# Designs tried in a protein design run: designed miniproteins, single chains, continued (5). Part 99

Each design is a single chain, and the fold is of that chain. pLDDT is the mean over its residues in the fold that is shown.

## One batch from the design tools (miniprotein)

Design m19657
Fold by ESMFold2-Fast:
Structure m19657 (fold): chain A 80 residues (1-80)
Amino acid sequence: SMKMEELAEKLVEIIRKYSKSGDLEKLRQEIIELLKEHGFSEETAEEIADEIISNIDLLSKLSEEELKEAIKKLIEIFSN
């Protein structure tokens, strides 16, 4: 079963890794695959990934803990 804390930590790692490289296509792909592994549908995973990409400049300015909390809130919005 999906663990919110675990998922958020892994998403933060992916965001930090690929936002530094500027490879937004790889970032999008990795987010979608991780969310699907955690039980999200492809459609919901794509919506969450696109929301993260659209806000990447803002998210990249957050601390690791702030980014983790932002990602948790985003997942909560889309997981209902």
Scores: mean pLDDT 83

Design m19658
Fold by ESMFold2-Fast:
Formats: C-alpha cells, sequence, structure tokens
Structure m19658 (fold): chain A 74 residues (1-74)
C-alpha cells in the first residue's frame, strides 16, 4: 500500500541517520562526500513520493531526517 511504502521510506531514512551517528568519526572525506550526495538525492525522491501520495507530514519528516544526516556528515 501507499502507507506501507511511505513507512518503508521513513524507516530507511531513520536507519541511515542511526548508521551515520554511529559511524560519524570513522568516515573518510571521500565516504562523507559520497554519502552527502546519496542522502541529498534519495531524500529529494522520497519527499516527492510522499507528497505525491498526500503524506505531507511524512514528507516534512523525511526533510528533517535529511537535514540531521547532513549535519552529522559535516
Amino acid sequence: SDEELVELMLGIAESLLAYARAHAADFTPEERAWLRDFVTQAADVFEQIAKSLGFDEAAERIRALRDEILAVLD
């Protein structure tokens, strides 16, 4: 279902944040650059899908999670 897809996307974003927080000190500059690019692109796609399906609060949460991940990777 659309709801299950949105829940999956949120779960992926939350898992990525947890991973980034756990491993922040261990990333090389190249890994940080790759992860920042990946997160930016993936979050944009997830936000667009959530909005298209009418899950505005989920779209806002995806954006917030993206911003937190990018802050960890700085």
Scores: mean pLDDT 88

Design m19660
Fold by ESMFold2-Fast:
Structure m19660 (fold): chain A 74 residues (1-74)
Amino acid sequence: MVEEARRLLEEGEEAEKEGRLGEAYHLYLEALRLGLKAKDEEIIERAVERLKRLMGPEEAEKAVEMLKAEVKAE
């Protein structure tokens, strides 16, 4: 799980460099979801930082709260 989340972050970074911003966004969200499930602070922080770069801090904060609610609903 944690290693998968790191791989998704790396793939998102490559997608972002290639201008595939929608794919990067999707990859960062999935990495964040896995990080939240694993309670891995490093993965969560890195994914949130990348989302803030793509969409700004307000939208990134909304995404984080939505995913936290999803994980807790389990």
Scores: mean pLDDT 80

Design m19661
Fold by ESMFold2-Fast:
Structure m19661 (fold): chain A 48 residues (1-48)
Amino acid sequence: MLSEFLERRKEINKRMLDKSKTIEELVQEERRWLDEMFERAKAEAEKL
């Protein structure tokens, strides 16, 4: 999860440089990514 967070930050920085997305779109993607990470963390906890 932490390394995924770092990779996500690198991608966001690159997209900001490329101006490929608006701030609103980036915020929406972050919300979706966080929700996915929470769901994955719960699934991993259930496996353990």
Scores: mean pLDDT 71

Design m19662
Fold by ESMFold2-Fast:
Structure m19662 (fold): chain A 56 residues (1-56)
Amino acid sequence: MEREELIERIAEELRRAKTAAEFTGVVLRSLGDLLDRGYTLEEASEIIKEAIERAK
């Protein structure tokens, strides 16, 4: 449940990014936030990958 909410929130923020720099900023900030929430690097990377696919 929390995972799905995080994926959708990150996807929405990625959809708002208009430049490569903004997109990279969203990815890096989201990765940091997920790690701070206690996700492993592998789990955080999977969430971000799902968010990128959903943002398309």
Scores: mean pLDDT 82

Design m19663
Fold by ESMFold2-Fast:
Structure m19663 (fold): chain A 81 residues (1-81)
Amino acid sequence: LPVIDEERLRRVQTLLKLAGLLDSVDGVYDEAFRAALREFQRANGLADTGVLDDATLRQLEAVAAAGGSGFAAALWRLLTA
């Protein structure tokens, strides 16, 4: 099982929800979360594995930092403070 705590998972879910790819933030690595990850991965030219790997994490950070919606960047900043 991946060493990802519920707090980190909720932060990733929040970014996916703000990107319009996920409906809820529940801290659960379920099929809805995997589907959202696959859509995000496909949209960004990554392998659509549904796994929260280093490439996917880097791309989520890049979207937040480079101006994914300013709200997404601000919320990620708040959740990682």
Scores: mean pLDDT 69

Design m19664
Fold by ESMFold2-Fast:
Structure m19664 (fold): chain A 107 residues (1-107)
Amino acid sequence: DVEEQLREALAAMERGLAAARELAALAEAGAETPEQVARAARAVVEGLGAGAAAYATAGDLEGAERLAAEAARMERLPSLSPAERAEVARRAARLLSEAAARARALL
């Protein structure tokens, strides 16, 4: 069951990573809609939450706290400029990429 839960968490992290990369590209192009921002932010938050839960289960409470804090910052995303949204999205992508790599190494 731990392996199945980790595979599900990895899938959520990978979906979040794809959404973060899409959000960064849309923000950089200045073509994003509020609906696209909201949908991408939701997937990023879900991915970061899955990564935080996986880190906590592995005993990495500091790693879990970092991802949870980043998920909380995503709530401010609609109020940011496009350049700031691109920066937040790139940071979330970096964290999700690292979390996904760690999850794959444990499988």
Scores: mean pLDDT 85

Design m19665
Fold by ESMFold2-Fast:
Structure m19665 (fold): chain A 61 residues (1-61)
Amino acid sequence: PELGLYRAVRDYEAKNDLELSLKKGELVEVLAVLGPHYVVARSLETGEVGVVPTEVLERVE
């Protein structure tokens, strides 16, 4: 994945304290790519930062 603006395609519940929980439709800014399966993102709604699976995110134009 690339840095930039993404949207959660479904609800996601954090599996640990390093991960970010998201609601479907929530906008996030991807700050870093940790590999093909995970990114560090900031929620634009809450300001919280955490690790998110890339599979729950869709890039916004």
Scores: mean pLDDT 83

Design m19666
Fold by ESMFold2-Fast:
Structure m19666 (fold): chain A 96 residues (1-96)
Amino acid sequence: SMAEELRERLKREHGLSDEEIAEFQKIVDEIRKKMAEGYTLEQVKEEFLKEANERGDEKRRRLIELAYEYVQEQLDTFLAIADEVEAWLAERRAAR
């Protein structure tokens, strides 16, 4: 399930309904699944936006853009933590 803090942020900052938040969660899960299959975040974004544009679904397009931004923020945070962990491990190995 999505963290309650993220849910409240989406309501406060973007005015999403509970139904729209459920669609947002589904899009995030689908993005993560495609990335696990080896697709880049940019490739997944382009595919999802193309499908929404072909349908004329502006609401879904907005939700896809928000989900993309959220996943990008998570990746940026993960990479920063991974770099810090690698630096810490390297320092520990060098000190032995």
Scores: mean pLDDT 81

Design m19667
Fold by ESMFold2-Fast:
Structure m19667 (fold): chain A 55 residues (1-55)
Amino acid sequence: MNEISEERLEKSLKHMEENPELKKITEEIGEKLREIGDSLDEGLKKGDLSLIPSS
């Protein structure tokens, strides 16, 4: 007896599929930010910034 809840969920998923590009863009931005953060943190931990002349 989960037909109502399941139908509601399916409709929500279909609505998200209407704008897959928006979802993809949001995920891409998040991934890029994470990569930048990881790269910066690694550089700081190694102290490589002292060896790099300037940004």
Scores: mean pLDDT 66

Design m19668
Fold by ESMFold2-Fast:
Structure m19668 (fold): chain A 80 residues (1-80)
Amino acid sequence: MLEARAARVLERARRLAPAMKEYLMKEEGLSEEEAEKAVEEAIARLEALLEKALTLPEEEALALLERAEATLREEEELLK
C-alpha cells in the first residue's frame, strides 16, 4: 500500500513541524515567521514529492518512499 506509506510519512512530518520550527528558531536563529514559512515550504515540497512518487513504477516509488522515510528518521533524531 504505497498510498498508506506516503500518508504516514506526511503525517509524521506534520507532527514534527512544531519541533522543527522551534529548532530553526533556536539553532539557526530564524525569526518565528521565517521558521514557520520554512517549515510550511518543506511540508509542501514533501507532499509534492510523495504525490510524484505515487505516479512512478512501484520500484522507483518504493525507493523514493524509503529515502523520504530515512530523511524523516534523521529529522526525528535531530529534534530529540
Scores: mean pLDDT 83

Design m19669
Fold by ESMFold2-Fast:
Structure m19669 (fold): chain A 68 residues (1-68)
Amino acid sequence: SKEELREEILKLIGEIIGKIGDIIELEREMKTAEGEEKEELEKKIEELKEELEKLLKKLKELEEKLKS
């Protein structure tokens, strides 16, 4: 079961890296955007940051289970 837990952790790390990459890309786009486009990008970045927070919380929980 530790092997299954390690697989879940690795998959989750992949998802986290993906979300971080998406946020960085959108923040870069936001630097050149104006008006409504900038507002839409800000909203999308906020949504992705919220998703990232949930994934990080889950990762911490799984890491604690692995240490047990």
Scores: mean pLDDT 85

Design m19670
Fold by ESMFold2-Fast:
Structure m19670 (fold): chain A 78 residues (1-78)
Amino acid sequence: SSSIAQRIADSAQTLLEQGYDPDTVAEAVRQMLLAFGLSRETADQIAQQVRQVMNQSTDPQQIGQQIYQIVQQALDSQ
Protein backbone atom coordinates (compact mmCIF):
# COMPACT_ATOMS: atom_id res chain seq x y z
CA SER A 1 0.00 0.00 0.00
CA SER A 2 0.98 3.69 -0.21
CA SER A 3 1.59 3.67 3.57
CA ILE A 4 4.47 1.17 3.17
CA ALA A 5 6.02 3.27 0.39
CA GLN A 6 5.66 6.43 2.51
CA ARG A 7 7.28 4.80 5.58
CA ILE A 8 10.26 3.61 3.51
CA ALA A 9 10.61 7.01 1.78
CA ASP A 10 10.38 8.90 5.11
CA SER A 11 12.99 6.59 6.72
CA ALA A 12 15.40 7.03 3.78
CA GLN A 13 14.97 10.84 3.86
CA THR A 14 15.64 10.88 7.64
CA LEU A 15 18.85 8.82 7.22
CA LEU A 16 20.08 11.18 4.47
CA GLU A 17 19.26 14.24 6.63
CA GLN A 18 21.30 12.60 9.45
CA GLY A 19 24.31 12.34 7.10
CA TYR A 20 24.34 8.62 6.33
CA ASP A 21 26.10 7.68 3.08
CA PRO A 22 24.20 6.47 -0.03
CA ASP A 23 25.30 2.82 0.35
CA THR A 24 24.01 2.71 3.95
CA VAL A 25 20.69 4.32 2.91
CA ALA A 26 20.23 1.90 -0.03
CA GLU A 27 20.94 -1.10 2.25
CA ALA A 28 18.46 0.25 4.85
CA VAL A 29 15.78 0.54 2.11
CA ARG A 30 16.57 -3.04 0.98
CA GLN A 31 16.22 -4.38 4.57
CA MET A 32 12.93 -2.47 5.09
CA LEU A 33 11.50 -3.93 1.86
CA LEU A 34 12.42 -7.46 3.02
CA ALA A 35 10.85 -6.75 6.44
CA PHE A 36 7.61 -5.71 4.67
CA GLY A 37 7.56 -9.04 2.81
CA LEU A 38 8.90 -8.14 -0.65
CA SER A 39 11.02 -10.77 -2.41
CA ARG A 40 14.83 -10.61 -2.30
CA GLU A 41 14.88 -10.04 -6.09
CA THR A 42 12.46 -7.07 -5.88
CA ALA A 43 14.27 -5.60 -2.84
CA ASP A 44 17.65 -5.86 -4.67
CA GLN A 45 16.21 -4.20 -7.81
CA ILE A 46 14.69 -1.32 -5.80
CA ALA A 47 17.94 -0.84 -3.82
CA GLN A 48 19.82 -0.52 -7.14
CA GLN A 49 17.28 2.08 -8.38
CA VAL A 50 17.65 3.98 -5.08
CA ARG A 51 21.45 4.08 -5.60
CA GLN A 52 20.89 5.54 -9.09
CA VAL A 53 18.55 8.23 -7.65
CA MET A 54 21.22 9.20 -5.07
CA ASN A 55 23.82 9.48 -7.88
CA GLN A 56 21.57 12.06 -9.62
CA SER A 57 20.42 14.11 -6.57
CA THR A 58 21.78 15.15 -3.16
CA ASP A 59 18.48 16.63 -1.85
CA PRO A 60 17.00 14.28 0.83
CA GLN A 61 13.42 15.45 0.16
CA GLN A 62 13.70 14.91 -3.62
CA ILE A 63 15.36 11.49 -3.10
CA GLY A 64 12.57 10.54 -0.67
CA GLN A 65 9.89 11.50 -3.22
CA GLN A 66 11.57 9.35 -5.91
CA ILE A 67 11.93 6.39 -3.50
CA TYR A 68 8.20 6.68 -2.73
CA GLN A 69 7.36 6.42 -6.46
CA ILE A 70 9.73 3.46 -7.03
CA VAL A 71 8.40 1.48 -4.03
CA GLN A 72 4.74 2.25 -4.83
CA GLN A 73 5.18 1.10 -8.45
CA ALA A 74 6.81 -2.15 -7.25
CA LEU A 75 3.94 -2.80 -4.79
CA ASP A 76 1.35 -2.17 -7.56
CA SER A 77 3.19 -4.74 -9.77
CA GLN A 78 2.91 -7.62 -7.25
Scores: mean pLDDT 85

Design m19671
Fold by ESMFold2-Fast:
Structure m19671 (fold): chain A 62 residues (1-62)
Amino acid sequence: MDELLERMKEAIEANNFDEVQELSTEFARMLAQNRDDPEKTAELLEKLRELQEFIRRKKAEG
């Protein structure tokens, strides 16, 4: 998971839309596959929240 989050942050900083799209699709697939695992789902949602806050902060800063 940490590798996926790191790659998404790098793609966002590089403005690599294609890579962000690919990684977002992978993340959504992981969420769907782990719907019956509350611990895994909680970890994924926490990482998603961290990523969303990173994007928001980046946009707010310019």
Scores: mean pLDDT 74

Design m19672
Fold by ESMFold2-Fast:
Structure m19672 (fold): chain A 87 residues (1-87)
Amino acid sequence: IDDYINYKLEQARRDIRDLQRALEEAKKNGADPETIADIQRALEESQRRLDELEAIKNGDAETLAKRYKAEGKESKASFYENILKQK
């Protein structure tokens, strides 16, 4: 499981790097503001995914699942519960 989490962490870091390159390229090519905004949103989502994977690696996934369930955020709670079930 550590190999799987490490693989996902590396993938998320690579996604962030690729999106940073895409953002620079879009700016150089004079892409429209909507295209730039879309790349920035993708960067934010990739960063959020990285943060979540690091929390899982640190053993916080169970605490996060319980907290989100208590707050009525069933989809987020289920996400962490499913990761825990994958071992």
Scores: mean pLDDT 74

Design m19673
Fold by ESMFold2-Fast:
Structure m19673 (fold): chain A 93 residues (1-93)
Amino acid sequence: SSMDPSLSELLEELKKKSEEAIKKLKEVLEKTTDEKKKEELEKKIKEIEELLKEAERVLSGEEVIGAEGARKLVEEALKKIEEALEYAEKLEA
C-alpha cells in the first residue's frame, strides 16, 4: 500500500490529540487576562492548527509525503502539543 497502516493510525491519533489540545488551549485563552500570555496561547494554537491541517492533507491524500516526512510531522506536532498544554497548565496553577 502507498501508506503504512501504522503511520495512518499515528496521523489519526495526532489529529484527535491536536483537536483536543486546541479546544483546551482556547478554553484557557478565554480565562486569560494578561496580554502577553494571550499572545503566547494564540501563537501556540495557530502552530498546532497548521500542523493539524498538514496531517489532514496527508490523510486525505492531497499531500503525498514519505514515511520519514510523516514521522517528522507527528514528532514535531506532538512536541508542540505537549509544550502548549504544559504552558496552559502552568497558567491555570
Scores: mean pLDDT 80

Design m19674
Fold by ESMFold2-Fast:
Structure m19674 (fold): chain A 74 residues (1-74)
Amino acid sequence: EEDIERHKRRRKLAEDAAAGKLTVDQVAEEIRKLYPELSEEEARRIAEDIVKAPTPQAAVEAMTTRLGEAARRR
């Protein structure tokens, strides 16, 4: 469904956010670049969950779950 490059960028973004390298606002902006169909509110909610994740793996899982929820609206 998603191309390999977008999958790699998503994973790296989640890992960097969980490591404290990015703020919630920066993560939300990068999510919207990868998924421009998401609203600013949806991107911020995903970013908050990722930044609060205890491990990089948990951050990737949180991002995948939230993106799946957003996709189910259509």
Scores: mean pLDDT 76

Design m19675
Fold by ESMFold2-Fast:
Structure m19675 (fold): chain A 60 residues (1-60)
Amino acid sequence: MPTEEEKETALELAKEAARKVPKEKLDEVLETFRDELKSKGFPDEEIDKAIAEARKVAEE
């Protein structure tokens, strides 16, 4: 089970990745990120939250 520290780190990494990639690559990066979080045992709710926050950052 991921720790709270790991959850916060995952969210920050998703935001950083979304901020740095062009919009054409955003969905690909977020799909890869979702797969990695799934493999590490993150619950779907936490993954969806991280992806949603990353998309909001990318749309700025």
Scores: mean pLDDT 75

Design m19676
Fold by ESMFold2-Fast:
Structure m19676 (fold): chain A 56 residues (1-56)
Amino acid sequence: MSIDELDEGKKATAEFFLDVGRRLAAQGRLEEAREMYAAALKVAPGYEEAKRGLAE
């Protein structure tokens, strides 16, 4: 895909939420981890990594 210029800030923010979500999941905070994954998807709806987090 040639959409690298889509939204750099949104991508960074989504990755930040995903990182926080993964750390929360590792701590056993699965409910809050899912909230973080959902937030990542809201800022970057097409971000597949966030979709995976929600599916798990």
Scores: mean pLDDT 70

Design m19677
Fold by ESMFold2-Fast:
Structure m19677 (fold): chain A 80 residues (1-80)
Amino acid sequence: SEEFDRLVKEARELIEKAQQLLDSLAGKLTPEEVEALRREIERLQKEVDYAAKNKDIGRLRRIVSRLEELIQALEELAKK
């Protein structure tokens, strides 16, 4: 499915973007906050892999939405 391939690619690109944003914020957050956000990103990455393996388009859509929310929150933190 073209939609499935697009969602998997988008989700993986969003994971990478979230990781890069978190790395840029390391000096602005406590070590505990960095670790919590890193674990959240790792959890979402595992969910992407699981949804991709099971070809679960509905789950991929929800994961993409969650990643977009997380990236928006990280971008707001980066502005401060």
Scores: mean pLDDT 88

Design m19678
Fold by ESMFold2-Fast:
Structure m19678 (fold): chain A 61 residues (1-61)
Amino acid sequence: MPIRERLAEFLRSQGLDHLVERVLSGEPLAAIGARLGFSSREAFVRGIAKALGVPEAALLR
């Protein structure tokens, strides 16, 4: 999924390389959000969608 590659690039740019492998291996995005310290799925979706320049719907999988 192109969104996973974009998220992986963003995580590398933030120095979160340990999460890159998890994103690329298909770990659920909700679990990635929890590892990033987001208190809710909605906060994660909103924050990452804005950072990646994609619609929030692209992250709701």
Scores: mean pLDDT 72

Design m19679
Fold by ESMFold2-Fast:
Structure m19679 (fold): chain A 68 residues (1-68)
Amino acid sequence: MKSSKEAEEKAEELNERLLEAIRAGDVEKLEEILKEAEELVKKYGIDDLAASQALALARMALSVFKLE
């Protein structure tokens, strides 16, 4: 799989924000980050490694917080 430099930079920003939201338990921020990760995959494609990883991490985090 390949990643564009722009997708890598955007994914890194999202992953940093995701980690902060997880530590804070901020479900609203997790939902915002998930939407941004979905837009990243829409723009760069599912085959973009950085974009697809950001989406997977955001989905996993939100699923854990919304389990109840």
Scores: mean pLDDT 78

Design m19680
Fold by ESMFold2-Fast:
Structure m19680 (fold): chain A 73 residues (1-73)
Amino acid sequence: SLLDALTEALSKHVSPEVARRVAELAVESMKAGASIEQIALEIGNKLREMGVSAETANFAVRDAIAVIKDYLK
């Protein structure tokens, strides 16, 4: 599933608990019709709020968006 693929990709950068929460947010945003750009901002902001560094958040967002783009093909 998209949720599991996102959780796996994010877990390369952050804890599994943080990865799952952020993946759930991304899936909800997609279902609500958010753009790729909006989802990237939401993931980045959530990671930063959860205490993740800017550098780690940037890599996590990059990998999450790659998964979403692959899913939408």
Scores: mean pLDDT 87

Design m19681
Fold by ESMFold2-Fast:
Structure m19681 (fold): chain A 75 residues (1-75)
Amino acid sequence: MPAIGGLNLTPLLEEAGADEARGRAAVEAAAKAASQVPGTLSVKVDGTGLLIVAEDEAALQAAIAAARAAGEKAL
């Protein structure tokens, strides 16, 4: 059964003191990383957040972890 979850990057952006341009780049990097995880069905960007739909909970958790790591690396 498909699993749905989200990741909010706002705390990471605030901690890094990121402006809107840097924050947007970090969110884009996170979305790209999530979309590359096997079993990811869709990734939607909404402001500083991501909505992720995956084929199962294991794929969802992997996508969230990849997104968080990529966002953190971009900051």
Scores: mean pLDDT 82

Design m19682
Fold by ESMFold2-Fast:
Structure m19682 (fold): chain A 56 residues (1-56)
Amino acid sequence: SRPAAADAPAAAPAEVAEAKERARAAMAAAGRVEDAAHFDDGIDASGVVPDEIEVA
């Protein structure tokens, strides 16, 4: 196709919330609450780390 690709999957808010909570709970259950907390906040609805936005 000429355009890059208009088949990008639109992550539904319910699906994002479910995946986020499930991943966090799984990591916490495994004893990785630190990773779960960072991942849970870093990979939210935007899917982009704000640390990348304002670099310089």
Scores: mean pLDDT 55

Design m19683
Fold by ESMFold2-Fast:
Structure m19683 (fold): chain A 59 residues (1-59)
Amino acid sequence: MIATLAQQLEEARQRVDAGEVSIELEVDIGVLALAAAVERDTEALDEADELEQRLNELR
């Protein structure tokens, strides 16, 4: 029942792929990047950074 960081990142990726450009999605991705950094999960941090870049490209 507890969503993993990887599952939350996949949900964010699906929203970016759907073309969602919102402040809420930007904040959600930022929170996930912070969580990845705190957990020292370099793979999750890289994925969050990639999603942030993709979201900026959609602007």
Scores: mean pLDDT 78

Design m19684
Fold by ESMFold2-Fast:
Structure m19684 (fold): chain A 101 residues (1-101)
Amino acid sequence: NIEKQIELLEKLIELLERGKAGEKMTVEELLEFINNLRLLYLLLSGKLTEEELKRQKENDEEFKKVVNDEQADMLMQAFLEDNPDLIEKLKKLLEELKKKE
């Protein structure tokens, strides 16, 4: 399961770096960020279940009804502004997980 944690971290880092570079984030990219972060948390805590995955898919559909691309971009930029060292922290975690591979 370390391979899945590495995959999720790499996707999170890529999305955050694109946002920090000033790329406009879509609602789908914000959902990918939120979902990958949640999945990583569940994998690290040992709480990942099929029921959690099904609930995530249903929540994604509801989220897309109330949040548009402009709002998603604003939320991502605010998150990056509040967490300027997050990318570096995630990269350090990625290196530690790769050592356990």
Scores: mean pLDDT 77

Design m19685
Fold by ESMFold2-Fast:
Structure m19685 (fold): chain A 89 residues (1-89)
Amino acid sequence: MEEVQKAIDEAREWIRKHAERFAKLYAEAVKKGASPLDLEVIEGLFEIAIAVEGIYLANKVGPEVGRQLADEGYEYARKLIEEALEKAK
């Protein structure tokens, strides 16, 4: 159980940092005038990265926990993007 809990905590922290980094990069891309298509591709790639992290963790703790962490990552990233865009104005 301890190893499983450690893996969850580490994955959660990595997802959080990844989302924060992504949000800043996305906001900078918007600020530089990136096209809507380019932004959609960047967002899609991030969603895939978070999903892969969730699948990896699911292999250790089961699919339910992995899916939940991936979902938390998506929601957190979306909020950070909105906040970063407000700050970038």
Scores: mean pLDDT 74

Design m19686
Fold by ESMFold2-Fast:
Structure m19686 (fold): chain A 61 residues (1-61)
Amino acid sequence: MLKEEAIKAAREAIKLAEEKGDQTKLSEAQNLYKKAQEARNEGFARTVLELAKQLVEELKK
């Protein structure tokens, strides 16, 4: 389910932001995690997933 993938990606972003000590990215990741859990339709879940994946890639650099 796309919502579950969005939640997973947001959780990974939270973990990476905490490991890096980036408070701004951590706040962003926490907001995406909340939005992923609140997602009511596939389109919204897809948008959150894309944003979370982008944040994960930025944090891996």
Scores: mean pLDDT 82

Design m19687
Fold by ESMFold2-Fast:
Structure m19687 (fold): chain A 75 residues (1-75)
Amino acid sequence: DAEKEQAVLEYIREKAPEAYKKMQEAEELYAKAEEAKAAGDEEKARELVEEALAKLGEAQRLLEPLREELEAIYA
């Protein structure tokens, strides 16, 4: 549900802006990984995905205090 996904992202942006920033950085890294893979550089693509996952891990830790509220929005 795109509407619920957008509501979750807006909530994160307002209540946990540092987590939102990490999520945006992860999206940029995923985009670069897709470009690297399309160019045939699978090793660079893998490294960029690993960096994106690290950023998402940081965001998840920052969001842990808000977990119940985020689940309620998405449910």
Scores: mean pLDDT 81

Design m19688
Fold by ESMFold2-Fast:
Structure m19688 (fold): chain A 65 residues (1-65)
Amino acid sequence: SDEETRRRNAEGARAGAEAGDGAAGASMGYQAIKTGNDPELGRKAAEAAARGDGEAAEEYARMAS
């Protein structure tokens, strides 16, 4: 479901950011851009994850999906 995808993207983005793996977080943000309705929020999720901001990464990825 879309909700399942949204949850998965958000959790992935946060986990990537918190582990110091900006590439994994960016990948989750990219998936949110592809499956969501707002590419700008997906971009913000990827950027937040790359800088290690888990809260922002999770929030933006969820909203983008």
Scores: mean pLDDT 71

Design m19689
Fold by ESMFold2-Fast:
Structure m19689 (fold): chain A 99 residues (1-99)
Amino acid sequence: MIKIYGVEVEKKVKGGGTLVVKFKWEADEPGEYRFVLEKAPGDKPEDWQFVNSKVTKEKEGEFKVENLEGGKKYLFRVKAINLENGEEVESEPVEVEVF
C-alpha cells in the first residue's frame, strides 16, 4: 500500500507566480517510485493535466511549478507509481488561486 499525505502548496510572491507543491509519502514495499504532479482547472476538477514527474526513494518530495495563468484557480494532486509492480495511488487534491 502506498500513502501520499501532507500535500501543500507554497506560494512564492517574490517569484512572480511560482508555486512549490510539497508532499510526503510512505509505502509498505521498498524500491523506487515515480511521482507525477497533475493539475486541473478549479472549475473543471475532472480535467487533469500532466505537469512534471520524478523518480525517488526519498520520503519527502517537491515540484516547482511556473508559468501558471494569473487570476485562475487550480487543483493539484500527486500520483505515486511503484516501478516494480505498477501499483498507483493519487493524493487528495489541493486548491490554489494564482494572482
Scores: mean pLDDT 77

Design m19690
Fold by ESMFold2-Fast:
Structure m19690 (fold): chain A 80 residues (1-80)
Amino acid sequence: KAIEYVEKAEEAIKKGDLESAIKYAEKAVELVKDEELKKEAQEYIEKAREALKKGDEETAKEYILGAISLVKLAEGETPF
């Protein structure tokens, strides 16, 4: 479930659609059961939104990838 949204977020990043990437990453984070990892991932999503509002696409990508990595960790996947 969460990994499906992670895959959609990664595809959106590849297409340069950072707004969609943030939306999919946010949906993935909402499915995280580990409350501490969920909070940390939510902070990364907030930082990604702020970076994107400033036009800093590279920083936004870094934060989206950070949130995705935490979702993968919570789901028992190895983050890369």
Scores: mean pLDDT 82

Design m19691
Fold by ESMFold2-Fast:
Structure m19691 (fold): chain A 74 residues (1-74)
Amino acid sequence: MSPREQLIAALRTLVDAARAAGADPEVIEELEKLLAEAEASTDLTRVQDLFAEAMRLVAERVPQLRDFVLDLPR
């Protein structure tokens, strides 16, 4: 997969993990928005920024996934 495709796949995995962990609907909505923006973007730097923002959101709002976030591919 291209670097962009890998980041989008990782972001999708992060959204699925947040849902499985029982994250608040508001957090899931924000993560889905970031995923949609990443899928719509052709700019790798923007996709990287969106992925970093998603990881920050999960670390702050879904603390039970802290270890999971640290193990995600970059």
Scores: mean pLDDT 78

Design m19692
Fold by ESMFold2-Fast:
Structure m19692 (fold): chain A 87 residues (1-87)
Amino acid sequence: SINNTRNSVTQNTQDAINSVDQGDLSGAGRSLSNSGTTLATFGDTDGQDFYNSGYQYVMNATPSQSSQVRTYVQQIGQQVMNNINQI
């Protein structure tokens, strides 16, 4: 269901933001990876690519970049939701 996919992506994206806010960049990366997998099973390759790029960025970030990572995760989540809403 597209609604189930939308809800899962929203929840995983929020979990990633919450992980960043708690200083857990590794947890944020896992949540983004889970979002990408959910989109892949839905057949949204563009959305999957957005989250895969986000995963790579977060996993290479340092704790001093947490504010930049948070903004980037929020931007990716918005781009993916816009992409899903176009389907």
Scores: mean pLDDT 77

Design m19693
Fold by ESMFold2-Fast:
Structure m19693 (fold): chain A 91 residues (1-91)
Amino acid sequence: GLSREQAVELAREALETAREAVELYKEYKDKTDDIEKTLIAIGAALAAIGALITAALAYRRTGAEEAREAAREAGRLLHEAGLKVDIEGVL
């Protein structure tokens, strides 16, 4: 099974992925008249959501508080960018 140490590492990596994906999404989300940029924004949104879910699952699997904090921070970044995910419903 997933150890607490592995869960914390996975959640921290997921938070880093969410930060990068959110910035890419914010850059391209309003470029809706350009198909390539629209696809970049969609891909970035999916990556950010997947990273959030990864951190939340790491917390749910192990109870590691650092993973919960990473998931909440990822959720905050997503909400700030307009990606409204109910993080408390996933934790």
Scores: mean pLDDT 86

